Designed miniproteins, single chains, continued (3). Designs and how they scored, part 73

Each design is a single chain, and the fold is of that chain. pLDDT is the mean over its residues in the fold that is shown.

## One batch from the design tools (miniprotein)

Design m10519
Fold by ESMFold2-Fast:
Structure m10519 (fold): chain A 68 residues (1-68)
Amino acid sequence: SDAAKSAKAAADAAKAGDSAAARTGGYEMQLVSPNEEAAKYGYLAAEAGAAGDSEKAAEFARQMQEAS
């Protein structure tokens, strides 16, 4: 549930334009950690949210948290 909320917040911010850079930075930061898969799902969630697919965004966010 919190993963879906985090993804919704990130996706909504991505639509605003400012979180797009934050999302990219988050992905780069997670590449340093052993949770590379979590970084990929986080990016996919942001993309889905920006495309207006909130259901996909929530699903990818769920995968992101599972990988974390």
Scores: mean pLDDT 58

Design m10520
Fold by ESMFold2-Fast:
Structure m10520 (fold): chain A 85 residues (1-85)
Amino acid sequence: MVEELLEEAKRIVEKKREEARKTLSKKEAILEEASATVKAIGLAVEATVHRIESDKELKEKRRELGEKDRKLSDERRRALEEERS
């Protein structure tokens, strides 16, 4: 995901540079390039944040599922012990 967004960011900058060269004056081309660069940086930051959040969520969900499974196993064991008593 991070690598894909970084590639997308680079591709956006390259495309904007080519488009600006064809259709805009030098001043406008510089502004368009700057705008594309800022957008690309934003995408790279979002990719990093999203990855960190996804990793944390997955780890937390695994912990919760493990805890619930353990509680269910404990409840089943107690029910069986009570029935055998």
Scores: mean pLDDT 70

Design m10521
Fold by ESMFold2-Fast:
Structure m10521 (fold): chain A 88 residues (1-88)
Amino acid sequence: SFRLSEEEVRETALAAVGNLEKAIEYEKKGDKSMAASYTTAAGILATVLDLSGHRELAELIRKAIQALNEGNFEEAKKLIDEVRERVA
């Protein structure tokens, strides 16, 4: 089975939420193209976590993407913070 080490899980999750923070920044600037690029990158990283058996982290990242797409930046930031806490 595809498996990530604990360190690789942490690094992948942190990369995903870092991309989401950039997506929020670009959405607030009205740069929809850059925001979409960063949410796409976060979605790919969520899929990597899911395939590695870290479905709960993947689901939190996907929920953050959905909240961001809905313009709910408060919910997106809350979910980002939850991912960071889980891998600390």
Scores: mean pLDDT 90

Design m10522
Fold by ESMFold2-Fast:
Structure m10522 (fold): chain A 84 residues (1-84)
Amino acid sequence: SLAAQYRKDAETDERSAEEVERRRREEKERYDALIREKASDPAEAEKLRKARDRKVASLTTAANINRVGADFNRELARRLEAQS
């Protein structure tokens, strides 16, 4: 059914959001380690901090887009089920 397809699409979007959130955590940890290594070089540490913040913000946005997509698809499925 069309409702079943929207539920499947929501599950796909949810899995995509989880994968992006995992990548965000891994990237943050990687940058945090590099920043610690460059603690004696303030200019390099600052550059790494800005790169970390940009990467984390980008991945946060991507995860949120997938979460919104999942919620939207679940709502469409619910509406179709209510019409039956």
Scores: mean pLDDT 90

Design m10523
Fold by ESMFold2-Fast:
Structure m10523 (fold): chain A 85 residues (1-85)
Amino acid sequence: MKPVTVAALKAHLGALGLKVDDPAGLVEPINRFAEEHPELGGHLLLRASSEDNKPYLEKALNEAGKTPDVEKAVEIIVNAALGKK
């Protein structure tokens, strides 16, 4: 639960093969998601490990990063981790 920097987030996204347009905008939502939903972090990583789920996860992360409401951005990440439609 140590806060992630923009540089660290870019490195992690690159290692997972996820393309995010604005990693800086995603830092706050990701840090809040990690604080509020620590058990869902593993679920999110499992989604990132599936080639079938990667495009959906990329879309959700890009949507969250562009969402000015941090609470709404966290909701997008939670729904992506759970695979909810």
Scores: mean pLDDT 76

Design m10524
Fold by ESMFold2-Fast:
Structure m10524 (fold): chain A 62 residues (1-62)
Amino acid sequence: SVEDAYATAYFYTLLDLNAPDTKLKQSLVDKVLNAWKNGVPGTREALEAMEKGIAEAKELAA
């Protein structure tokens, strides 16, 4: 789904330590947050999945 694509893209852009593309990161954040705010189905679940995945990845890296 579009929401899954947002979650995946946002997750990987946050983890890309070599990516200088802050505009892409912000655009993806804005799209997901705006979709969540407007009640698009799956966006809340996508945001929760991104947050959990990022937290788990950081814990494993530490």
Scores: mean pLDDT 57

Design m10525
Fold by ESMFold2-Fast:
Structure m10525 (fold): chain A 109 residues (1-109)
Amino acid sequence: SPLVEETIDRILDALEAAVRAGAPKETIYNLIKGLLDLLANHIKSEEVEKIREEAKQKMDEALKNGASIATILDIAIEALRKIKEVHPEYQDLLDRVIARLEELKALAE
């Protein structure tokens, strides 16, 4: 859906701006959660919902333990890779999102 892709791009642009500005980890995490929620709502799969919930729980625990933004981005990237394995029809979209998150991870390090 062009509307979903446009919304994903806006969230990714907001994520980059937040990382570059040194925004609080909570702000960055909320944007990452919004991205995962948007993808899960678009794909509408029980497997994707489980991957999303697991990723949120891992990110919540990592944040409580003082993890870096790069670590939170790694958890999100791994979740997207798992979604791609179960829904290869979304490979092009997910690869584009993963590539952008990898760039943000390098910027956050």
Scores: mean pLDDT 89

Design m10526
Fold by ESMFold2-Fast:
Structure m10526 (fold): chain A 87 residues (1-87)
Amino acid sequence: MEEEVKKEGDKISEIPDEEERIRKSAEIAVKYFESQGDLVMAEFVKLAEELELELLKAKTEEEKEKLLAEFAPKLEELKAKKEAAKA
């Protein structure tokens, strides 16, 4: 899996379309975390993908800050859930 993930990552870096790069990167990361049984990280990656795609559509700094504020609590909840699972 490690060698395959690296090769897929290298291919994704060559995609000129930023939206397609984000979608492909998230797809590979989700599959990786799901294969490791890390469903919390898989959900985190899906949420991060949604945020990144919305940030691409945002045209002002203010719109970007609003999106970050809306997604931050959800991302922090998933991070806290991951940390709690390690204890």
Scores: mean pLDDT 74

Design m10527
Fold by ESMFold2-Fast:
Structure m10527 (fold): chain A 75 residues (1-75)
Amino acid sequence: MSLEEARKLGELMGYAGAYEGVDPETVVGVARKWAEDKGLTPEQIEAVVEGAREGYEKALQLPKDEVEKRIAELS
């Protein structure tokens, strides 16, 4: 996958984690482990992790219906 695709997948994980009320460090840890288990490159793993942090932070600033919409758009 491209670095942009990896970041987008991370962003989806961040939005979903925030939506479900999971702690941000748990979401980031799960995203990193998922990327490692998929055999992604170090650069792709960091793109997923960065995406997850950004998605989580953005989700905290949005109403729940907007978070649901962004999850659908990123899926």
Scores: mean pLDDT 83

Design m10528
Fold by ESMFold2-Fast:
Structure m10528 (fold): chain A 95 residues (1-95)
Amino acid sequence: MELPSVEELVERLKGLTPEEAREFILDLVKKAIESMPDDYEEAERFARRLLATLSEVVEQLRKENPEIADAVERALTEASTLIGEKLRELKKKNE
């Protein structure tokens, strides 16, 4: 599954409430985790790209919609935990 562009994500999130924006990002990350490669190195590269994209979205939103940016940033903290757990599981399987 291709990740949405930064511009597409920013436009979608601008129309949401902070709570809806948080739920949207968490759902996006959960689906991305389910689609992660089984190979640890490929999964780590995918995770880095996902987090980089979402970090840029937060920076763009902060300029115009700081409340939504805060909600997305909180969702990213939760998402980073979920991604870290998935990567640890994959690392163990690739022993």
Scores: mean pLDDT 81

Design m10529
Fold by ESMFold2-Fast:
Structure m10529 (fold): chain A 76 residues (1-76)
Amino acid sequence: MQLTDAAKAQLTAEVEAALAKALSEITDPEDRARLEALAQQTLAAIATGDLDAALSAKHDFGRAMREAIERERRRA
């Protein structure tokens, strides 16, 4: 299934907002670099218009973000 332009804009905004929030909380440079890489990969998937690819990439990004935030909380 192909993403509409509205759906692409919404998913892009969600990924960018999630990355900005995560980078404000995460101090570990390796986790920051990984999240930036996964966010770029997710944005590239969204740009293709492939819903399945976009959702898969977004899921991987979300999982990595949750794990990085949990590690940061254990450091605090």
Scores: mean pLDDT 83

Design m10530
Fold by ESMFold2-Fast:
Structure m10530 (fold): chain A 82 residues (1-82)
Amino acid sequence: APLARITVTAPGGVVGEKTVPVSLAAEAVKLALDNLAEAAPGGSAEVTVESTGLTAEEEEKIREAAKEAEAKGLKVTLTLTS
């Protein structure tokens, strides 16, 4: 199955790094951003998702997770690479 490598960073450094099946990529991003929004309200995060098998549906879910985190006050920069 295609895999996605997810890296989440904040001003203090890497806060999460995980390789998951593409079908779990959006859930992994959401969990990391939810945790960061609670731990550092009003902070910033960079999310990088690297996968050659990322579907348009999973890309939309990842973008939605970033928007939900921004609604909680987190500034999110999202990078999707193949």
Scores: mean pLDDT 81

Design m10531
Fold by ESMFold2-Fast:
Structure m10531 (fold): chain A 83 residues (1-83)
Amino acid sequence: SVRDKSMMTIAQRDAARLSERYTLEQIRERVREAESLIDKMDLLSKAGVYMLKAQLAILEGDFEKAKEYARKALDLIENYLQS
């Protein structure tokens, strides 16, 4: 869908920006820390974690995982907009 494509475009752009500033292992560590707190987060913060996971998946070459995480982020944002 158009929304799914937009989320992937954002994830790819942000993945490129992350790779300019951080090593892959530093990004993995940040993802692990964020996941440990995810159940305590609001919907928008959870969406942010899934977008970060999508960005990591892009950098690791796993585009199927990246699409899955980007879709989960979009679903969380849509749920927030309904609240």
Scores: mean pLDDT 84

Design m10532
Fold by ESMFold2-Fast:
Structure m10532 (fold): chain A 91 residues (1-91)
Amino acid sequence: MKELEEKLKEMEEKVKEIRAAGPDKYPEEERRKVLREYLKYQLEVLIEKAEETPGITPEHVKALKEIVEALDAGVSLEELRALQEEIAERF
């Protein structure tokens, strides 16, 4: 828990720094990489909280893990949105 929370805070500061510095200092590829990692850590923290939260089903946790796996696999934005919509229809 502490390790993921610390990484999330570190990523938040990095995202803030990149936004403040603008595109000339940080290339688009670097910005995309940092934002993708930030989203991944946000989802991992949410998964941990979901497992500890009364009333959240294992099916909800499985759905969140599917999104993380798709993100790690580098699926297209369109495929990621389709997966999110499919998961939303399950609940």
Scores: mean pLDDT 71

Design m10533
Fold by ESMFold2-Fast:
Structure m10533 (fold): chain A 65 residues (1-65)
Amino acid sequence: SMELEAFEAFIRMLGTVSGSKLELKVEGKKITIYSESKDESVRKTVEELAKKLEEVTGYEVEIVY
């Protein structure tokens, strides 16, 4: 979906800008976001985006730190 593709692009960009490794994995209707960042701003942004992505796609979204 366009929303998922935009989210993948944003997560990739956020990883580049923050200097932290951010990866996204999609399995069926479940999305897992892997974040190695200990930065609270990055974590908050990823959590807010995950919530919005879940709302607009209906997928389950999990964040793994």
Scores: mean pLDDT 74

Design m10534
Fold by ESMFold2-Fast:
Order: sequence, then C-alpha cells, then structure tokens
Structure m10534 (fold): chain A 55 residues (1-55)
Amino acid sequence: SAADAALRAEVMREVRKYIDELEAAGKSQEEIDVGLQKKATELAARYAARRAALA
C-alpha cells in the first residue's frame, strides 16, 4: 500500500541519516554495525506498531 511504501521510505531515510551521523562522529565500522543492529530492532518495533494501528 501507499502507507507501507511511505513507512519503508521513512525507515530508509532514518537509517541513512544515522549512518551519516556515526561516520561524521568518526565511529569505526564495528561501532556502526552494532549501532545499526540496535537501530534496526528499534525501528522494526516502532513501525510494526504503526502498521498494527493502520489495520
């Protein structure tokens, strides 16, 4: 759906911004990978809740 596409686009923008912030802060690839794993878990929970609200 259009709503699902919009949520996916929002997630992708948020992930890219987070990577850019970590790179700008001089974080190592290992630190970025750990941060992304935690961020992915957080975003999955947040957007699952939004999808449930749309159903």
Scores: mean pLDDT 79

Design m10535
Fold by ESMFold2-Fast:
Structure m10535 (fold): chain A 76 residues (1-76)
Amino acid sequence: SEDELLQELSDLGIEILDLKRLATKKGNTEALEKALQAEKLLRQAMDYVEQGDLERARQLLEQAKKLVEQAKELLK
C-alpha cells in the first residue's frame, strides 16, 4: 500500500541519517558517498509518490536499500 511505502521511505531516511553520521565519525568516505547516493534516490522516490507513480518510487526505494546495505558493509 501507499502507507506502507511511505513508512518504508521514512524508516530508510532515518537509517541513512545514522549511516551518514557514523561514516563521518569513522572517516569512511566510501560509505558516506553510498549513503549520500541512497539519500538522493530516497528524495526522488518521494517525488514519484507525490506524482502517484508508486512503481517508480518502489524501484528507487529498492536501489536506495541496496546502497544502504553496501554502506553498512563498508562500516563493519
Scores: mean pLDDT 90

Design m10536
Fold by ESMFold2-Fast:
Structure m10536 (fold): chain A 64 residues (1-64)
Amino acid sequence: DEIVKEVEEKAREEGLSEEEVKRIVEAVRQTLAAKSAEEIAQLAKASDEKTRRAIGEVVDRLAA
């Protein structure tokens, strides 16, 4: 859940709405259930400058 908290904080700092943050958190948790937390953590760190894009990419992949 540490990575989920980090993603939430980053999303709020980027100016995303509370509803968008909740959707992203749910998508991240679903990804963690299927994949390791390490992949999500690396994605978040790699996209420190572009956190919003990384978050969007995770959500989009889960939607596919």
Scores: mean pLDDT 59

Design m10537
Fold by ESMFold2-Fast:
Structure m10537 (fold): chain A 87 residues (1-87)
Amino acid sequence: SMNEEAVKKIEEILEELLSKLTNPEVQALVREAIEEARRLLEEGASLEEIVDVVERHLLRAMFLADPAEQELLIEAGKRISEILKES
């Protein structure tokens, strides 16, 4: 489905983000975002609901991140927002 393709792209963005992060608390929140996105997709949640949950985890991560990691989180969030607009 279009939602499965969109969530796959979101997971790819978040996995790429994880590979660049060094703060274990920030990494934990991004992993939680991936796990929650997968769970919500399996439960039949809308793409908007999945994106909202992911964005909440990224926002929490922003408060723990240094300026360099904040830039990476902002970039990931923008890419995820574009997927929602295209879907």
Scores: mean pLDDT 86

Design m10538
Fold by ESMFold2-Fast:
Structure m10538 (fold): chain A 85 residues (1-85)
Amino acid sequence: MVVRTRQGDLVLEQLSDDHALLRDAATGEPLLEIERVGDSFRITDVRTGEVTYVRIGESAVVGRAVLTAVSLDELEIRDSGRPLP
């Protein structure tokens, strides 16, 4: 799995080939857990426990992040510009 971030306020920590954690760059706080499951990415908001599935070619907003599944192996993330609570 390859994950790209477009804005500097989010840091990706890759835990395995199919598992990554997105953190706030300033605090190091975990924001999202990202896991590849079949033809989709399972995105868990660490603060709320909300789970969102993003399929190939789709985009979703989860918490502060906008996520786009470019392919089975590539997820693009950008900061939505929303303040942290």
Scores: mean pLDDT 73

Design m10539
Fold by ESMFold2-Fast:
Structure m10539 (fold): chain A 92 residues (1-92)
Amino acid sequence: SKIVELTKLVAKATFNKNLDLAEKYFNELKKLYSKGKSSLDEDALFRLAQAYYYYLLGDTKTAGKHLLYVLMLQNELSEETKKLIRQLLAGK
């Protein structure tokens, strides 16, 4: 999924503290998300990407709200998406 790939790229840019790349990939992700009907898994991944991006901007309160949303959805997500979220949060 393009949403999966862009979420991974936002996370990677955030761990590398590369604001320009994080903003580029996050803007591509926002455009893709706004035009399509998203699944619950895709919504959770988009919210996780928002958590990473806002954390990189220093907006830890907004980042925390997005992360909490992802955690609240966790039991409703596919096993593949749960595994991906665990890998991303572990910096992998």
Scores: mean pLDDT 86

Design m10540
Fold by ESMFold2-Fast:
Structure m10540 (fold): chain A 80 residues (1-80)
Amino acid sequence: SMEERLKKYLERLRKLIEELREMLADPSTPKSEKLLKAAVLSALVLGLRILLRLNDVPEELREEAEELIEEARRLELEVQ
């Protein structure tokens, strides 16, 4: 179902957000690796925005997705 696909997408996004947070907290992680992880996160956020625009998504899942998009965007800015 679309809901199951979206839930898996959100789970993958959460995992990448957590990985980037851990990398940002670790001063030994090279900036190049942080930038690469941020780029992957940015690509997933773009994909999620497209999915939300093209599909009729339950409000609960849409709100959850929007919160994750905002969180991801803040982390991407912290890498710079």
Scores: mean pLDDT 86

Design m10541
Fold by ESMFold2-Fast:
Structure m10541 (fold): chain A 63 residues (1-63)
Amino acid sequence: VSAEEFTRRVNSAKEAVRAATNLSEEDRQKLLQALDDVEQQGLAGLQKLYDILATIGQPVSKF
């Protein structure tokens, strides 16, 4: 995964979390914070990004 693709996927995941209607506000805030942490870690946070995407129902194989 390139750094540019990683950044796009983090932004897409943030949008998906913000748009999710079935998440509590606490869970949404926790997921957004986790995505911010992943973005700051860059590629070192890639596994955490995959875990977050799995939590919100996004397919990992679309990277």
Scores: mean pLDDT 70

Design m10542
Fold by ESMFold2-Fast:
Structure m10542 (fold): chain A 86 residues (1-86)
Amino acid sequence: SEELVREAEEALELSDIIEAAERALEAAERLHELGETEAAIEVLERALEKVAAAIEAAKDGPLEEQLELSVHALRLAVLLTALRNE
């Protein structure tokens, strides 16, 4: 469980924001399966903050990139909302 949190933290340091978001989502899902819902929420919040910052940085860039980032942000937000409502 601590190893999954560490793996998620390492993933959030990746320069590839999409890969970071995907790995963080997977780690959060695994943490939730292990009953570590609070740790899963923390991982999702950090991942969502990172993706939100990337969307802001990409706002003057290609629409396709902004849309791809937004899809990943939505996936993170949906799981985060579900876990917060337990």
Scores: mean pLDDT 82

Design m10543
Fold by ESMFold2-Fast:
Structure m10543 (fold): chain A 77 residues (1-77)
Amino acid sequence: SSKEQELKELQQKIDELRKEINETVERAGKLRMEAEKSKDEEKHKALEQEYEELINYTDNLDKERDKLVDEALKLSG
């Protein structure tokens, strides 16, 4: 059915977003660890900025994921 195809496409998009969120969170964690090990203030500041940019990016991906999850729930209900 058309609804089954729509649900499958939404699930694929949700799975792709979850993968990107997980990979980005892992990358952000590595930047945070490197920043904490750095005794250089300029390097620490640069790594913290990159960390904040990645966290802002994941926040946007989380919002997109939540919208798609809501759409999938509406189609399945």
Scores: mean pLDDT 87

Design m10544
Fold by ESMFold2-Fast:
Order: C-alpha cells, then sequence, then structure tokens
Structure m10544 (fold): chain A 78 residues (1-78)
C-alpha cells in the first residue's frame, strides 16, 4: 500500500513537472515522513495545490488522479 502510493506520487510529480509545476520538495518530504498518516497529509496538501492549477492541462488532470489514488492507499494504511 505505502510503496504503491509512493510510486503513484512519483508518477504524479513527473507529470506536474512536465506541466511546469515543481514537486521536488513533495517527494523528499513523503520519503522522510515516518507514518502513513503524515504522508497522507502531504499528499492532500499537494492535491489542493494542484487543483488550483489550470485543470484544462491533461498532465495536471492525470497528476491529480494519481495523487487521489495515492491518498486512498495511504488512508487505508493509516
Amino acid sequence: LVEEALRLAERAAKLAEEAGISTKGLLEALRAAPTPRERLTLVQIALKELKEQDQSNPKIQEAIRLLEEAAELLARAA
């Protein structure tokens, strides 16, 4: 669950960066967070930030979808 959520977050970060949005700090923070609950909080913050971006960009839409899946997996692990 946690490993799968981190893989989804990595894919989302790559898509967001291709759309011009920096996510370097998010991945570092997620790997440093000791609990699934703390990782869930970080993913939820990133989701809120991405949802404020131009959602007509398909890479932003896919990044949001991947982070929502990651949040669901982390919630099950918490």
Scores: mean pLDDT 77

Design m10545
Fold by ESMFold2-Fast:
Structure m10545 (fold): chain A 62 residues (1-62)
Amino acid sequence: MGKDFEELKRRAEQNFQQVLQQSLQALDQIRQEISSISDPQQARQLYYQRLSQLNLDLQRKY
C-alpha cells in the first residue's frame, strides 16, 4: 500500500513523543534529586548513576 510511508512517520512521531516525555520526566526527577544535595561530588555521582540507569532502561525498551 502507498500508506507505508505515512505509517512509518506516525510511528516515528509517536515514539519520539513518548521518549521525549519519559526523558523530560526522568531529567526533572534527576534535577530535583541533585538540587537536594549540597555536596558537588555526591551530586555528580548521582547524576552519572541516574544517566546510566536511564541509558540501560532505554536499551532494554529497544
Scores: mean pLDDT 74

Design m10546
Fold by ESMFold2-Fast:
Structure m10546 (fold): chain A 85 residues (1-85)
Amino acid sequence: AEAERDRHIERALELLKEVAEKGNDFQKKVAEEAIKYVERFRAGGTEEDARKALGMARDLALVASPELGKLYQEAADHLERAIDL
């Protein structure tokens, strides 16, 4: 269970970092903030930290280009699975 949860967290971080590299300045800033919340969750933070990152990823998916929006939605899906495990 923990190993599967950690894999979903790792994939979400990889996807958010990719968006932080490819997005505009605003999208980069929000992706970097989302990454901080995911890292807090990974380090033994609360489910609320993960939910904050999930909300940020979903909100960015709505306003991003289709290509970047897919990466945000995939990151959000991985975070949701990590929370549910």
Scores: mean pLDDT 78

Design m10547
Fold by ESMFold2-Fast:
Structure m10547 (fold): chain A 99 residues (1-99)
Amino acid sequence: KAAEYIKKLVEALKAGDLASADKYSVEAMKAAPPELQRHLYEGVSHIGRGDGEGAREHFEEAARIARELGDEETAEVLEEAARQADELAATVRAAAEAA
């Protein structure tokens, strides 16, 4: 289920656990419908680059697509990821600088 892996991805990113974040991003992509995959990938990519605004836009679009597909659970998790996008990007940037 994409929602479960996206939720775990967000928690890993909040913790600065980049290894777990990579694992859960792969599982989320494997579980996600093809219609969601591009925006989910772009959202995670923007977080990895420290771009919270770009990540928010892609997670919001992914949430809209999930809702159109009838997947309210995945839409809610993606909306939460969009709300946290700036914090997640800042955490990843700090973790990268510490390495």
Scores: mean pLDDT 84

Design m10548
Fold by ESMFold2-Fast:
Structure m10548 (fold): chain A 87 residues (1-87)
Amino acid sequence: SPEQQALLAALEELEKYIEKNIKDEELKSKLLALIEQAKARIQAGDLDGAIALLQQMYELAKENKDEETAAMFQYLIDLIQTVKQRL
């Protein structure tokens, strides 16, 4: 669907941001793995599963005091919830 393609594009942009801006290699690897899982959930139509994975990423960013990255995960959670309400 067009909505699914838009969500996947948003996750790809976030993946690029993480690759460029997260300096901690362990955190980077964990976040990139969770993003790939979130992409798979969206492709499967499992929006609730994608939200749960983004919530894990939000908590990891908060634990690492990365408020900017945490805000990006929260924005995507809100975006997916909005898409879910329109389906």
Scores: mean pLDDT 87

Design m10549
Fold by ESMFold2-Fast:
Structure m10549 (fold): chain A 72 residues (1-72)
Amino acid sequence: MYKLTLLFETEEKAKKAAELLKEAGGEDVEIEKTEEGYKVTAVFKSEEEAIEALRKLKEAGLEPKKVEIEEL
């Protein structure tokens, strides 16, 4: 499984991103407020699903400030 971690500048963008990640098959989708912004995490069954979810976010104009993909 793969963990996707995204950082957004606003809560509004983070919430929209979390909704898209859930629709894309993301599990354990969480939003956390940090000093740098809003961190959104989601777990995917495959790296391909995580990459496609990230692509959908960019197409929706929800480009994160930071992106990390980690194999679990």
Scores: mean pLDDT 84

Design m10550
Fold by ESMFold2-Fast:
Structure m10550 (fold): chain A 88 residues (1-88)
Amino acid sequence: SSREQVQAQIQQLLQEIDQRLQEIIEKIRKGAPVSELREELEKLKQLVDELIALMRANNHPDLENLEASLQGALEKIEEMLEELEEKE
């Protein structure tokens, strides 16, 4: 069904977002260039926007909680990158 297909897409996007979040955090720990980290953050933001749009279009009950959680994670990474830029 279309509902099952949408749920599968949501699960796939969530897995990719989680993987990319882990990758950017690991790269921060390894001292990757801020320019590379900024590029990866922009790609992550695009995936989050896609997930939120898909969930909103389907009136998903977990939308508000997940949006808040993901926005919080993105904000934390943004703050880390800003701190790194101030030191360079």
Scores: mean pLDDT 86

Design m10551
Fold by ESMFold2-Fast:
Structure m10551 (fold): chain A 60 residues (1-60)
Amino acid sequence: MQQQIRDIEGGVADLLNAGDYEGARKYALEQGEKAGIPRSQTEQLFEQVRRLEEELRRRS
C-alpha cells in the first residue's frame, strides 16, 4: 500500500509541474480508488503534494 501512495504522489507532482492541476486532482482520485485508498485520504495526499510544490516554487 505505501508503494502505491508514493506512485500517486509522484504522478500528482509531475502533473502539477506540467501545469495540469485538474488532471493532477483527477489522477489522484482515480489512482486512489483503484488502490482502495479512502477518498478523504486521497484528498489529504493531494493537498500535501500541492503545498510541497507551492513551497518549492517560493524557493525558486
Scores: mean pLDDT 76

Design m10552
Fold by ESMFold2-Fast:
Structure m10552 (fold): chain A 100 residues (1-100)
Amino acid sequence: PLMPIEEFKEAALKLLEKLEKEYPAFSELPDPEKYPDWEELIEDPVSLSIIKKKIEEGEIKTYAEFLELLNTLINNVLRFFPKDSPEYAAAQALRDDLTG
């Protein structure tokens, strides 16, 4: 179902505010000084701040596109970080929250 663009922006930005509070580690991309290989291993780098900018600039127009970017963020973290890392655990929690 197509939502009006203003309703989509309101809903998506409200969810992003909640996610930034619950998952602050994902607000920005990983620190390049600590993780210099991130850019080499991750083809589509996504953070919550990047998603917010894409919504505000009108690059993302539907809730489905918004959820796909969140899935990309989750998959990037699960690919890059060790399974015993707090980042990996946070990405699993975020995925579970989004899938119900």
Scores: mean pLDDT 83

Design m10553
Fold by ESMFold2-Fast:
Structure m10553 (fold): chain A 58 residues (1-58)
Amino acid sequence: SLIGEIKALLSKRPMSVAEIEKALGVDVSGIIEMLETAGLVEVREIDKVKVYELSPET
C-alpha cells in the first residue's frame, strides 16, 4: 500500500513530500496530511522546507 511505502521511506530518513513523490512516482500530499492529522508522522521545518518523519512510539 502507499501508506506502507511512505512509512518504509520515512523509517530510513526524514523526507519532504517532494522527495517521497519522486521516490514513489505518485502524489502523496493527501496521504501525508492524513498521517500527520492521525499523529503517525510529524513535520519539521528545515531551511524553510517542511520534512516529515515517523512519530515516536509512546
Scores: mean pLDDT 79

